# Designs tried in a protein design run: designed miniproteins, single chains. Part 105

Each design is a single chain, and the fold is of that chain. pLDDT is the mean over its residues in the fold that is shown.

## One batch from the design tools (miniprotein)

Design m3889
Fold by ESMFold2-Fast:
Structure m3889 (fold): chain A 74 residues (1-74)
Amino acid sequence: DRERVLREAEAATLVLKAAVLLVMGKKNKDKELLEEAIRVAEEAARLAREIGDEGLAKAAEEIKKEAEELLEKL
């Protein structure tokens, strides 16, 4: 099913985007980048759960948790 593959690619792309935002926010101590990382990770986790990919959902949740922890320290 090509539609499922595209949805998986979309979720994976959002996980990668969230990871990049997390790394940049951490490096620059940038509150806005960390807040964006949280939002993108939440969207990625939601999409991953809709397609039944628990691995991607967990990866997104871990990024969100780390971004939230860093944001609280700023």
Scores: mean pLDDT 86

Design m3890
Fold by ESMFold2-Fast:
Structure m3890 (fold): chain A 110 residues (1-110)
Amino acid sequence: MTERLLAALRTLAASPVPVRFIFLATTEEELRRAEELVELLRSQGVDASVERLAERPSATEIDPEEFARAFVAFLEGLAAAARAGTLRGGPIEIEASAASLAALVELLRA
């Protein structure tokens, strides 16, 4: 999975359409993981930031492994669109909950 994630990130970093990730964090632990993920993403040439929330609106937390798998698949879809020249609409902003980042952070450390 790490190779697939890194390949998708490299494709997006080279895209003329900017892609930015915003991680929504409600706890200090979520903030710490989100900040680490932001540094890892920026090291791959992809823009990212963290937004602090007082509480999360009725979002069910998903398993970190399922989140990582879905996130990689989503990025592969965006990378395919970038390669095909079908990304449109200017800067793309993607918001994601910071509750399930543990497995995704480990993939980027490997």
Scores: mean pLDDT 76

Design m3891
Fold by ESMFold2-Fast:
Structure m3891 (fold): chain A 72 residues (1-72)
Amino acid sequence: MSAKEYFLKGRKARDEGDIEKAIEYYNKAIELDPDSQIAGFAYAEISQILREQGKLEEANKYLEKSLEIISK
């Protein structure tokens, strides 16, 4: 599967409420192409999930990674 396909699977898992599976798929998208726009979006999606779970420090770390990639 491509990074984009894993990203879309992550979105679907999140919509279905399977947060653990969503994070797993987003991480797979990042692993396949860590410097891509898809990886940047995957970091942003993980950051939002962590924020919703009250894990604000971890969420900020993932947001910083997203911005580092997307701002290129």
Scores: mean pLDDT 83

Design m3892
Fold by ESMFold2-Fast:
Structure m3892 (fold): chain A 73 residues (1-73)
Amino acid sequence: PSDEEIDKAVYELYLAVQITVAKNYAKKHPEKKEEFNKLIDEAKARFDQATTPEEYKAVAEEFKKKLDEIFEK
């Protein structure tokens, strides 16, 4: 596979792991479940629109940052 295909797969896996973390946190904090669902949907939509490794990385990193912000509120 190309470096682009490998980078996409790596960031896709990273995003999937972070989504699983978000779902587990939502079980402990059901009051924040709607915020997590919106964040997950937005991240998936942005990932589907991404075309470069830099864009895939940015989507995954922004998701992690926003996930952390939800818990700091």
Scores: mean pLDDT 79

Design m3893
Fold by ESMFold2-Fast:
Structure m3893 (fold): chain A 66 residues (1-66)
Amino acid sequence: MTIRIETTLSVEEFIGLVLRLMGDPRIEVRLEGENVLVVETTWSKEEAEKLVKELNKDPRIKAEIE
């Protein structure tokens, strides 16, 4: 599953998000810009949708499954 995450977070907050995601061995994180990352994962669609819902609770984060 591929998840695209676009943010308006500060640099420190964005780095914190990247580090949290990199903690899961089933996740590969790629930086597409200063505030944009792409998450490649072996998660099920249900697990990916749960993460997207959780991330989208912050109005500064827009996450979607590609």
Scores: mean pLDDT 81

Design m3894
Fold by ESMFold2-Fast:
Structure m3894 (fold): chain A 84 residues (1-84)
Amino acid sequence: SAEKLAEEALRDGERGIELAENAKSLEEAIAAVLIGIGAIFLAELALEKDGSEKAKELAEEARRKGEEAIKLGLEKMKELSEKG
């Protein structure tokens, strides 16, 4: 359902942020970015389904969390790649 997709997207977005914040390697930072992208895809899929207002709110929050995971992950990738 749209609600389940939105809930999964939100969990993925939150997980992506946590991974990005705690990333110690370039691989972990990349994983955070990929998880964030996945969260956005699931959120957009949930929004395309004519779901409940709750599903729409969760999907929009999930999209924001996914975008934050990508931003933090990219910042960590830059930081870690410049470590020489």
Scores: mean pLDDT 85

Design m3895
Fold by ESMFold2-Fast:
Structure m3895 (fold): chain A 75 residues (1-75)
Amino acid sequence: MKKEEAEKLNEEGKRYLEEGDYEKAIEKFEKALELDPDSVDSWVNLGRAYDLAGDKEKALEYIGKAAEIAEAKGL
């Protein structure tokens, strides 16, 4: 159940990214990660949202987190 809710939030976040609403995208991805903190896709998307919003430091931090989780999962 929580993973399905997280995936829905992740898809809503992607929709906001495509619309250029990076602040709402960040909010959705952060909520998705609260429900599924091991989601590589949500970490990657959060990093992308921060990059597009101009926060390069947070973008690199979250992309690094995605890489760590992907390695732990054998991805």
Scores: mean pLDDT 84

Design m3896
Fold by ESMFold2-Fast:
Structure m3896 (fold): chain A 72 residues (1-72)
Amino acid sequence: KEQEAANLFAAGGIHYAAGDYETAAELYVKSAELEKDNPELAAQLYRNAAIAYEKSGDTEKAEEYRKKADEL
């Protein structure tokens, strides 16, 4: 579980660096969902996803995940 979350986060970072912001955001969301036992880390991952969605032009999803992070 934890290794899977870390692998998804690493993959998200690679896609983010490549400019694949939508894919990066999706990977960050999946990583956050696996970190249910660590709400602070899950919140950070949802914020990273929101930033990536914003850069991809998906402002609706960016707002959704920013709000989700604030609720953790």
Scores: mean pLDDT 83

Design m3897
Fold by ESMFold2-Fast:
Structure m3897 (fold): chain A 72 residues (1-72)
Amino acid sequence: MAEVLAKRAKSLGVDVSAEEAREDPAGALEAILKAEEKKLEELVKEGKLSEEEAKEYKEELRRQYERWKERL
């Protein structure tokens, strides 16, 4: 699981190591969520997503991350 979190963080440009994800998987998960939310805001700024679509994606991401916390 820690390796999956580290790979996800790296794909989003977030520097979270596998060791850090093992020490604090919830913190790693929160950092990844924040990075994904920021990426959605940038897509809105670029005109690739509407504000409503970005809001729905943020809500879906938060639901997914709550489920991931249950599995930690």
Scores: mean pLDDT 76

Design m3898
Fold by ESMFold2-Fast:
Structure m3898 (fold): chain A 88 residues (1-88)
Amino acid sequence: MDELIIPDKELQELLSKLGLNRETYTLREVMGGIIRLAEEEGLFDPEDPSIINLKGTELGKLFGVDTLDIRDVEGIAALILKHATVIP
């Protein structure tokens, strides 16, 4: 999770709403930004706080999913990497 990535325009726009305006990020930093966005927007499911509800959100539209499970680290990483270029 320490790969350096460059987010695409749409992902960077979402990160900018969190005050994140860097050229590169680690995958871990982007994942942390997504969790912080969900916390700030009250998107965590009240019955299961590991589930993030993305239905009707810009992040849900970007990733093409209605929910995220924060325990599915590989699944979240795969969704982020569809919207980022990995720096070797």
Scores: mean pLDDT 80

Design m3899
Fold by ESMFold2-Fast:
Structure m3899 (fold): chain A 61 residues (1-61)
Amino acid sequence: VSERADQLVQEMISNEQRAQELREQQKDPELKEEAQKRLEELQERVRRTAEELQRLFDELG
């Protein structure tokens, strides 16, 4: 797999860890609204990264 694909995989892992932290923050009433907003933004970023990874794997076989 290319170095670019490894970089994207690392980004996916980091983003998933951040998403879990944001989900925990949603349990705090003072942080809930901001955490929800950031989680939604992060989920979109994760989706785009996954799409790029899929295209790279499709091109490389």
Scores: mean pLDDT 77

Design m3900
Fold by ESMFold2-Fast:
Formats: C-alpha cells, sequence, structure tokens
Structure m3900 (fold): chain A 58 residues (1-58)
C-alpha cells in the first residue's frame, strides 16, 4: 500500500527526519523509492515504530 513513511508513523517528514537523525530530503528519497535504508537507519526506524505503537513495524 502506497502510504508515505511519515504518514504510516503519524509524523511529519521533518519530525521523522529528526527522529532518525537524517535530512528531510533523505526521507523524501525513501518515500519515492530513490534510496535504500542503511542498516543503522532501519534499526532506528523499527525502534521508532515500536515506540509509536505502529502495527507491523519491521
Amino acid sequence: DDVPLHKALGLSRRELAEALGVSVSTVRNWERGESQFSAETMDRLVALAEELGVPGGG
């Protein structure tokens, strides 16, 4: 399903970028499929999704 990453987490792009320690442009690139997650960023994203109580965080 084509839900932008920030919307799936209930955050703005800026809030998601700040939470993961990346730029807003990096978040946009992920949402467009133009960039892959690093292992460190995936680990942070999983932890963030669990903290936010998002079903299927992984």
Scores: mean pLDDT 75

Design m3901
Fold by ESMFold2-Fast:
Structure m3901 (fold): chain A 88 residues (1-88)
Amino acid sequence: ERQALLDETERLLLEFQAQVEALRAASNVDRRGSLEQLIALLDDYQARFAALQAEAERLGDADLAAVLRHNIALATHLRRQAEAELAA
């Protein structure tokens, strides 16, 4: 159970990082469309990280819960940056 949660968290984090980078690269061609997609992506990943955090807390894995809290905060920060860029 804990190993499966660790594997899922690692997979999701790597996928998240890759997709954020891809959308940032695409912003050179379609800035508005890429920013709108990035905001939607960040909303989705925040929900998914929150679900994994709840599971980590249920299992008593404080270290994993802390990693997930950090990544939720990071996604929140990136979303704020994307919204500011979209408003400019």
Scores: mean pLDDT 83

Design m3902
Fold by ESMFold2-Fast:
Structure m3902 (fold): chain A 77 residues (1-77)
Amino acid sequence: HMERLKASLEKAREIGREMADLIDGENARVDELVKTKSLEELEKAREEFRKTPGSFGADVLLRRAINEYKKKLEELK
């Protein structure tokens, strides 16, 4: 288990570096999700994507959208 987890994490890091060039596009998509989706919808979508093998990029995107949404809610208090 741990050896496969380490290999998966190293693969995810390499993919993360490739996704760095898309940071502007990813930020735009995160902003769109925050504007168009409710927090509950984003959390449910993330749970569904976590159940699907190979959905690392989708999980990262949704996690960032959820964090941005929570930050905005905290700032509006």
Scores: mean pLDDT 66

Design m3903
Fold by ESMFold2-Fast:
Structure m3903 (fold): chain A 72 residues (1-72)
Amino acid sequence: EDEKKAWEYLEKAILALNQGDRETAREYAKKAGDYAEKAGNSTLVYAASVILEALGDTEGAEKYRKKAEEIK
């Protein structure tokens, strides 16, 4: 569940980014990171931080990067 939701939101974030919807991509990336954190999947939390960094959300990227390090 949480891991499945993390993957679903990550896919939506990537799709939105490919379509040029940067704000939607940012929202979905944050949701992916939140669900990945709940699932304890550091790789997906880190993936969310990378998408946020690419979108220029430095604060969001740093937040999820630190969370990924705390998990593993």
Scores: mean pLDDT 83

Design m3904
Fold by ESMFold2-Fast:
Order: C-alpha cells, then sequence, then structure tokens
Structure m3904 (fold): chain A 71 residues (1-71)
C-alpha cells in the first residue's frame, strides 16, 4: 500500500524535522526553525494523523511567537 508507506515515511521525516527545529531554536535560528516546523506540519498532514498535525501546529505557533517577541 503506497499510501501506508508514504504515511510511515512522512511520520519519520516529521520527527527528524522537529528534532532539527528544536536545535535551531536553541541556537537562535528562528527563521530556519520555522521553515523546518512548517515542513513537519505538511508531513503530518500527509500522514493523515490529526493528532500529529495538531501538535505540529502548536510547535509552529510557539516558534512564530518567539520570533515576534524578539521585535
Amino acid sequence: DDAARRAEAAAVARENLLSQGKKLIDEGKYDEAIELVKRALELSEQAGNPDLAAATREALKEVEKMVEEKK
């Protein structure tokens, strides 16, 4: 099942992107972190898992808020 295979690959890729995004946030590279979290959100949506998508949206909101508070 190509759909199931893509969903599994998307879930794994999402986890890797979120880990990289957290590292970028710790380094103060917020713009790069936002891009990675946005990619993770797209992958969460491709995986068809609403819980993963919701968690990824919350992470994106936190990063965007951090960038806004810096200004």
Scores: mean pLDDT 75

Design m3905
Fold by ESMFold2-Fast:
Order: sequence, then structure tokens, then C-alpha cells
Structure m3905 (fold): chain A 92 residues (1-92)
Amino acid sequence: SSKKEQADEYVGKGVKAFLAGDLEKAKEYYEKALKLYPDYAGALYGLAEVYREQGKLEEAVKLYREAAKLAESTDPEAAKFLEEKAKKVEEE
């Protein structure tokens, strides 16, 4: 299995933890995914959602923008969504 496949499993666990309200566990799983696959837009997005929920808005904006940049060539609609989300958080 590839490092990306292992990172996908960690992102899935991070999403489940986030939905359960366990922000610390969600962060740990997203960080494990990024350690295996640093250019993983989905993991950066998940980590941005955790930081937004914790009120760390500047860190969240940076992560949304990094995720958007990575998605730009492969999924332009996802990149646009992430950029719009970053702008919305920054303007609040």
C-alpha cells in the first residue's frame, strides 16, 4: 500500500473524531496523515476545520489556502471552495 492510502485511512479517522467533537484526536489523525503525505489537500482541509472550531482563525485561513493551492491543478472546484472558505473566515 502507498503512503497516500495510509494517509487516507488517517483522514477517515480524523473526520470521525471531528464529527464526534474530539478535536484533539482529529488533529492527531490529520497530522499523522500529513506526516505520511505532506501535500494532501484533504488532510490540510481537515486540520483547517479543527483550527477554525478552536478559534485559531489565522492558522485555519493559512491551511485552507495551502489546501486550495494543492487542489488547483486536479480539482479546480474544490480549490475555489477552499479559497472562498478562507476568505469568509478571514472577513469574520
Scores: mean pLDDT 88

Design m3906
Fold by ESMFold2-Fast:
Structure m3906 (fold): chain A 55 residues (1-55)
Amino acid sequence: DDLLLETNSKIRDLLENGASFEEIEKVLKEAEKQGLSKELVEKYLKEAKKIIEQQ
């Protein structure tokens, strides 16, 4: 799934570059609108929040 791969790469890049949680949330919400499953969006949001809280 190109959307899943693209979204995963964007989130990883954002996290590595110190992006805010709001920026990551925006990317995930956009991906959800494009067809990414709600379950995957929620999973990525939880993981991103956890990583950012530890930065």
Scores: mean pLDDT 78

Design m3907
Fold by ESMFold2-Fast:
Structure m3907 (fold): chain A 64 residues (1-64)
Amino acid sequence: SAEDEKKIKELEKEIEELERQKEELEKELAEETDPRKKAILLASIAVVKGGIYFLKKVIEKLKE
């Protein structure tokens, strides 16, 4: 339906924003020297990756 297509486009936009956040966090991790801050960045990257994975699965179900 047109409503499902609109929702898919919104979710795809959210994924693009999360992928940009992930790239920025990965760049910060590459420059970070403090082990504690590295651990926080790794945890943040894991959360963002999980969000991307979840939204991609929602899109797959909406396309069915």
Scores: mean pLDDT 88

Design m3908
Fold by ESMFold2-Fast:
Structure m3908 (fold): chain A 64 residues (1-64)
Amino acid sequence: MEEEERRTELLKDLLAYQKVSEEITEPLTSDEIVEKVEEEAAKIDESLEELEERVKELLASLKR
């Protein structure tokens, strides 16, 4: 993966993992945790994509 793509995916996975770990109140297997993390990562990915587009538009407007 390219540098930017790798960093974005790593941050997404970390955020998803943090979210899932805070929600877990009972012991889960590693496979169950991975499944939950992937579900949350998909939701975060969509939000991050929208945020990145908005930031790019803001920067473009500031540069004129």
Scores: mean pLDDT 67

Design m3909
Fold by ESMFold2-Fast:
Structure m3909 (fold): chain A 73 residues (1-73)
Amino acid sequence: AEEEIDKLAEYLKEKIASELGLTDEQVRTAARAVLAAWNAGYDDEEILRTLRVVGLSEEAAEAIVKAFKEYKA
């Protein structure tokens, strides 16, 4: 839901956004896409493809998937 997206987006901003040059809007889009794919039962490869479809580079998508797994742990 919205609250989960906001929390993940905040985590991603703190963890990786400045290093990857991502805007707040790109981070929020990534958080929404990751949570939607995760809730749909997608594996890591499918989540990575979803992030690339929403306009993230391969480097940014890989970093986001890694950060998301750390956030979930």
Scores: mean pLDDT 81

Design m3910
Fold by ESMFold2-Fast:
Structure m3910 (fold): chain A 69 residues (1-69)
Amino acid sequence: SLLDEIKALVEELVKAGVLSEEEAEELLRAIENRDAQTVERLLTRALVRGADPALVERIAALLKELGVL
């Protein structure tokens, strides 16, 4: 499912060390609650911390398909 793919990509941000487990849980809750502002804030935080832009762009594309962004 789209949500399972998003969860796997969020786990890659944790493995890369650009989000904590707690921040990843907050991101997944924001996705479930359709809180676009919190989603954008956390993805921007990951990018500032050195996340692969292609990985973040893939997450954003899936979130747009899901209707969260």
Scores: mean pLDDT 88

Design m3911
Fold by ESMFold2-Fast:
Structure m3911 (fold): chain A 70 residues (1-70)
Amino acid sequence: MTAEELLERAKKLAKEPEVQEAARELHAEDPAIPVEVHALAIALMRVGLETGEVELALELARRLVEEALA
């Protein structure tokens, strides 16, 4: 799976109500990171676990969070 394929799957998953709710809870604990970024990071890790692309998902999530904090 490419980074682009992983990101597209994660973007779809991030829109799910369950992921959005988890993202809002994380945002309440760390408001410096937007809800959308928390949602996409959660979705990236879930897709990574499902597909075995855990290292790629972790790297993409890390960069996403670093960009949001810059």
Scores: mean pLDDT 83

Design m3912
Fold by ESMFold2-Fast:
Structure m3912 (fold): chain A 87 residues (1-87)
Amino acid sequence: GKVLVEITGLTEKQAEELADDLAAGGYEAKVIKGKETKVVIGGLSLDQALSLAEDLASGGYEAKVIVDGKEVASFKPKSLQDGTFST
């Protein structure tokens, strides 16, 4: 099945910057704009998706692992973000 990592709770600018950083790291990252702004990452195995989602949650992001349109795992932020954001 198709495996995706979905990151939510981002501003449009944060989503674009995160997607660019992930793409530079070799990930298939896309910004989805609509009722909410999110970043979706494809082209991963389930193991890779779970590892990436956990890493992103450790960095202060809310990340979910989606398989065939179904949420199979979710990771809430585990740590405080480095410093304070100015938005």
Scores: mean pLDDT 77

Design m3913
Fold by ESMFold2-Fast:
Structure m3913 (fold): chain A 94 residues (1-94)
Amino acid sequence: MSEKELEAEIAISLALMQLSVLSKVLPEAAEAARPLVDRAAEAEEAGDYLRALELFVEALERAARVAEEQGDLETAELLRKHAEKLRRLIEELK
């Protein structure tokens, strides 16, 4: 495993953990992100870690929008911060 692949796998695992917790706290936000999470899993299985990370950024941003619509501004801000961190990692891994 390359160092870049390991960093991507760790980031993916953390994003999945955050979305799993979100499904218990705010299930509507987690459900809105699910199609993107499913596509990210498919990309990861195909070895396309950059595409998987890009899809997780979209998933977190979609979940943040739904959280904001539900009035959970704190959760929305946390999800957006995580999406920005993943976006930075994507640029570093290119």
Scores: mean pLDDT 84

Design m3914
Fold by ESMFold2-Fast:
Structure m3914 (fold): chain A 73 residues (1-73)
Amino acid sequence: SIAEEVRERNREAGLSEFAITTAVTLVRSLEGQSPERKIEALTRAAEDARRAGDTDTARALEIAKEVVEEKAK
């Protein structure tokens, strides 16, 4: 599943369990939405995390966006 691939890719990137769980939870909440809406939601969440100074969570969400983009083609 997309959520499982997001989890594995984020673990491989060395991100925290909190950041990984945040990204995976958001991806699961977007199940059934179009790829475009998933990408928009993940982009906004990553930008919000960066503004809050949570660079680890922002990176995890950016990786999740990359996975969604790859699966959309």
Scores: mean pLDDT 86

Design m3915
Fold by ESMFold2-Fast:
Structure m3915 (fold): chain A 78 residues (1-78)
Amino acid sequence: MEELEKELKYNEELAKEGDKVAALRAGGIYERLGDIYAEQGDYELAAEYYYKAAEFYEKAGLPELAEKARKKAEELKK
């Protein structure tokens, strides 16, 4: 998890500069973190990470992936 967090920070900085590939990678890392915490039963933190994944998928120009990430977050609220 610490390694994923470091990769995430790096890609977030590049995404802020307009790098769509870095935005896609950041979205993927957030989605993986959401999956990990959901498997551990931490649904609140998992949902938070899925929403962050959606934000970065939007920045990457991939609204379909963003919508899928949001649906994952919404399913955890049930």
Scores: mean pLDDT 82

Design m3916
Fold by ESMFold2-Fast:
Structure m3916 (fold): chain A 72 residues (1-72)
Amino acid sequence: NAYEERKKRIDELAQKALEAIKAGDEFNYGVYVLALAVELTVERREASKGNKEAQELADYIEEKLTEIDKAA
């Protein structure tokens, strides 16, 4: 299921970003945050076309980015 695969990818990227913060790895932190920002841009674009799953994923990415920012 494409939705579940996209959500799993978001979870994996967020987890890797949090692990990078814990390790003091600023380079990989930047890589994973950028990857999440790209995914957010894609989902926001699809959400603007009326895709409800894309809106849910965009909201989810924003929640994960907020969590990551607070941990940094």
Scores: mean pLDDT 87

Design m3917
Fold by ESMFold2-Fast:
Structure m3917 (fold): chain A 99 residues (1-99)
Amino acid sequence: NKEKIDYYLKNAPPELQKRIEELRKEVLDYAEKKGASETVREAVLGLVDISGGLAAKLYLEGNQKGADVVLENTRKLAKEIADDEELAKEMVEYIKKHR
C-alpha cells in the first residue's frame, strides 16, 4: 500500500522524517560499499520506505519507542539483505505485492 506509506512519511514530524532519510542514506551507502546488485539496492530502499511508513504511523499514534524499534530493526535487516541476494529477491517480490 504505497499510497498509505507515502501518506505517513509525508505527515511524520520533521525530526522523524530526518531520521528516516538518514537511515535510507546509511543503508544505501552500506549496500553500495559491499558491491550490492540493483536487486539488493531496491530491496534495502523498499524496506526503509515500508518500515519508515510504519515507524511514522506508530509515532503519530504516540508510540515513539515502537517507532525507534522499527527503525533499528530495519537497519539490522538491511545489513542481512545486503549479505543475501536470495533474501533481497524475496524482499523485492514482497514489496511489489504490497505497493
Scores: mean pLDDT 82

Design m3918
Fold by ESMFold2-Fast:
Structure m3918 (fold): chain A 111 residues (1-111)
Amino acid sequence: DEDEVVREKIRRLLAESRRLAEETAARMREIERNSDPETRQKLLRELGRETSERLDEIFSELGDTDHPALLDTQVELRSVSGRLLADVIEGKITADEALARFNAHLDALDA
């Protein structure tokens, strides 16, 4: 069943994205403990770039991604991840708030 294969790929994508988000949040919490604002912002920007690159690697690992549902999920994950990363880097939200929002979004996509 082609639909079952696509659903399984989406579930794997969501699971791997959740793991990446948890790892990224843990590293952001460590950076947030730094008392130098300039160093903190630099490290958060570097981590944001690394996280975006790792997310692209997850998308590539799934192989053929021309199915609309899988492509739509990838676009949505890039959009939400990018916005939440930017908000943490700008100091608008904490790493834990970003993780909670991202996980809530993943739960909605899995429903």
Scores: mean pLDDT 83

Design m3919
Fold by ESMFold2-Fast:
Formats: structure tokens, sequence, C-alpha cells
Structure m3919 (fold): chain A 57 residues (1-57)
């Protein structure tokens, strides 16, 4: 019901983690965040500019 608010919060935290943390730490933090909110199979939102996969060099 209030998934919109939680989705927005998760997306923002993921973006901040990926921007501020190292690749490996960002991946772990992102997975923990998804597990905490129960978002295991939810795809990335259209308006998100972050990625769950490590950046290709």
Amino acid sequence: MKAIEESAEVSQKLADIYRNKDREEAAKAAEELKEKYGIASVPAPENASFRSAPPAA
C-alpha cells in the first residue's frame, strides 16, 4: 500500500551508496537494504540513474 514511499527511499539510498561507497561495499549495502525492505525481485525504477551491477571499466 505504501510501497511508493519505501521504493523512493530505497532508490535514493542506493544512489547515495553507489555514489559514496566503493563498488564492493556498495553492492553489499544495496543487497542488505533490499533484504530489509523485502525487495528481492523488484526491478530498478525507470527514473533511477544508479546501477546494481559493478561499472564496466
Scores: mean pLDDT 60

Design m3920
Fold by ESMFold2-Fast:
Structure m3920 (fold): chain A 67 residues (1-67)
Amino acid sequence: MTAEDTIKAIREGLPTGITPEQLKEALEKDPEVAAKVYRMAAEGNRAAGREERAEELEKKAEEYKKK
């Protein structure tokens, strides 16, 4: 799932001890944080062989970065 993949990528890229609730709040707070999160999720999906999914997430990250 998109949301689960995003949260998983954040957890693997960020220090342990951050709760899913805190991560969700951070995503809503700052578009720059959201862009970084989507980029991390894209890298995770690409490593798993999901190129189409990774590219979709990367586009999302770029859109947030531009706004």
Scores: mean pLDDT 63

Design m3922
Fold by ESMFold2-Fast:
Structure m3922 (fold): chain A 71 residues (1-71)
Amino acid sequence: MIKLTDEQIKEIAKRTGLSVGTVRKIINVLNELKIDPLAFQTSDLEEIAKRTGLSVETVKKVVLEIAKILS
């Protein structure tokens, strides 16, 4: 389960140009699907994009920023 602080979520939102709510939505879907942000496939990004209504590229940016915090 991905657990980030409110400050880490705000930093991801700032770096991606997304709202905090959008970043939280992506994190919730990652946790629901048990996707590892350090070891994901394109099909994982496509499923998150489908569930969130976002583009695959937008989802990828958020997942990569989460991976940087967790590494």
Scores: mean pLDDT 85

Design m3923
Fold by ESMFold2-Fast:
Structure m3923 (fold): chain A 130 residues (1-130)
Amino acid sequence: MYLTVDYSKLSDEALTYINQGEMYLLDGKYEKALEYFEKALEIQPNSAYAWHNLGDAYLKQGKYEEAIEYYKKALELDPNSAYAWHNLGDAYAKQGKYEEAIEYYKKALELDPNNELAKKNLKELEEKLS
């Protein structure tokens, strides 16, 4: 079950590009996904959701520094996104920056205490540092 995105803050055209980008992202076509998320941002540059999706596309390509920059941009626009905090934690963990990853997973859990993936990832990193 997917969590509901606030589509009321997206234009129909920007939403269409985001949906196409997400389809390419699921198919592993990351460069195509980036093209469509960039088109969405040309229409609506203040879309936290489109910036988050750019971060996801870079994360899946192993481009962790770029993923971090785009997740931070999404969080500047929407600091209450538990998913953006969680994925920022994932990007830092992939770089071996476990202390920073732990802080971001904790922020994700403050916003969504039922995020089982953030709980699991937090526990695994705390065990690595003990």
Scores: mean pLDDT 84

Design m3924
Fold by ESMFold2-Fast:
Structure m3924 (fold): chain A 73 residues (1-73)
Amino acid sequence: MEKIDFDIHVDLAKSADPGATALAQRIVDALVAEAKELGIDVTVTEKDMPVTKAAQQARDALEAGRKAAEESR
């Protein structure tokens, strides 16, 4: 059984652009999709990042706001 190990390390901890994390995610997603087309297994491990955590909080706030709007009288 043939297996190719491929490690991609993207360090965004010192990025000044908040959009850099989104761009990195899109690049990783495109790479994973292309690798699957070639029969390559790719595992992506995400660590807790300040920018990602802020994005998650913003998403949670939007969902909470939507629910509050639906239940408003």
Scores: mean pLDDT 61

Design m3925
Fold by ESMFold2-Fast:
Structure m3925 (fold): chain A 61 residues (1-61)
Amino acid sequence: EEELRRELERLRRERIEILERKKSEYSEEEYQRLLEEIDRTTELLEENARRREEHLAELLA
């Protein structure tokens, strides 16, 4: 449970870091939109990850 959430947070940080490195390739509006999408996706994944813990125990996904 904690491991999966920690991994999701790490992936979010890595994606943001990559996005920052390529910031010059995006407009300010595009950059903000991508950040919002990352946050929204991470929040959704964290919520769904907890509900999938039981499913993961039954079938490796």
Scores: mean pLDDT 68

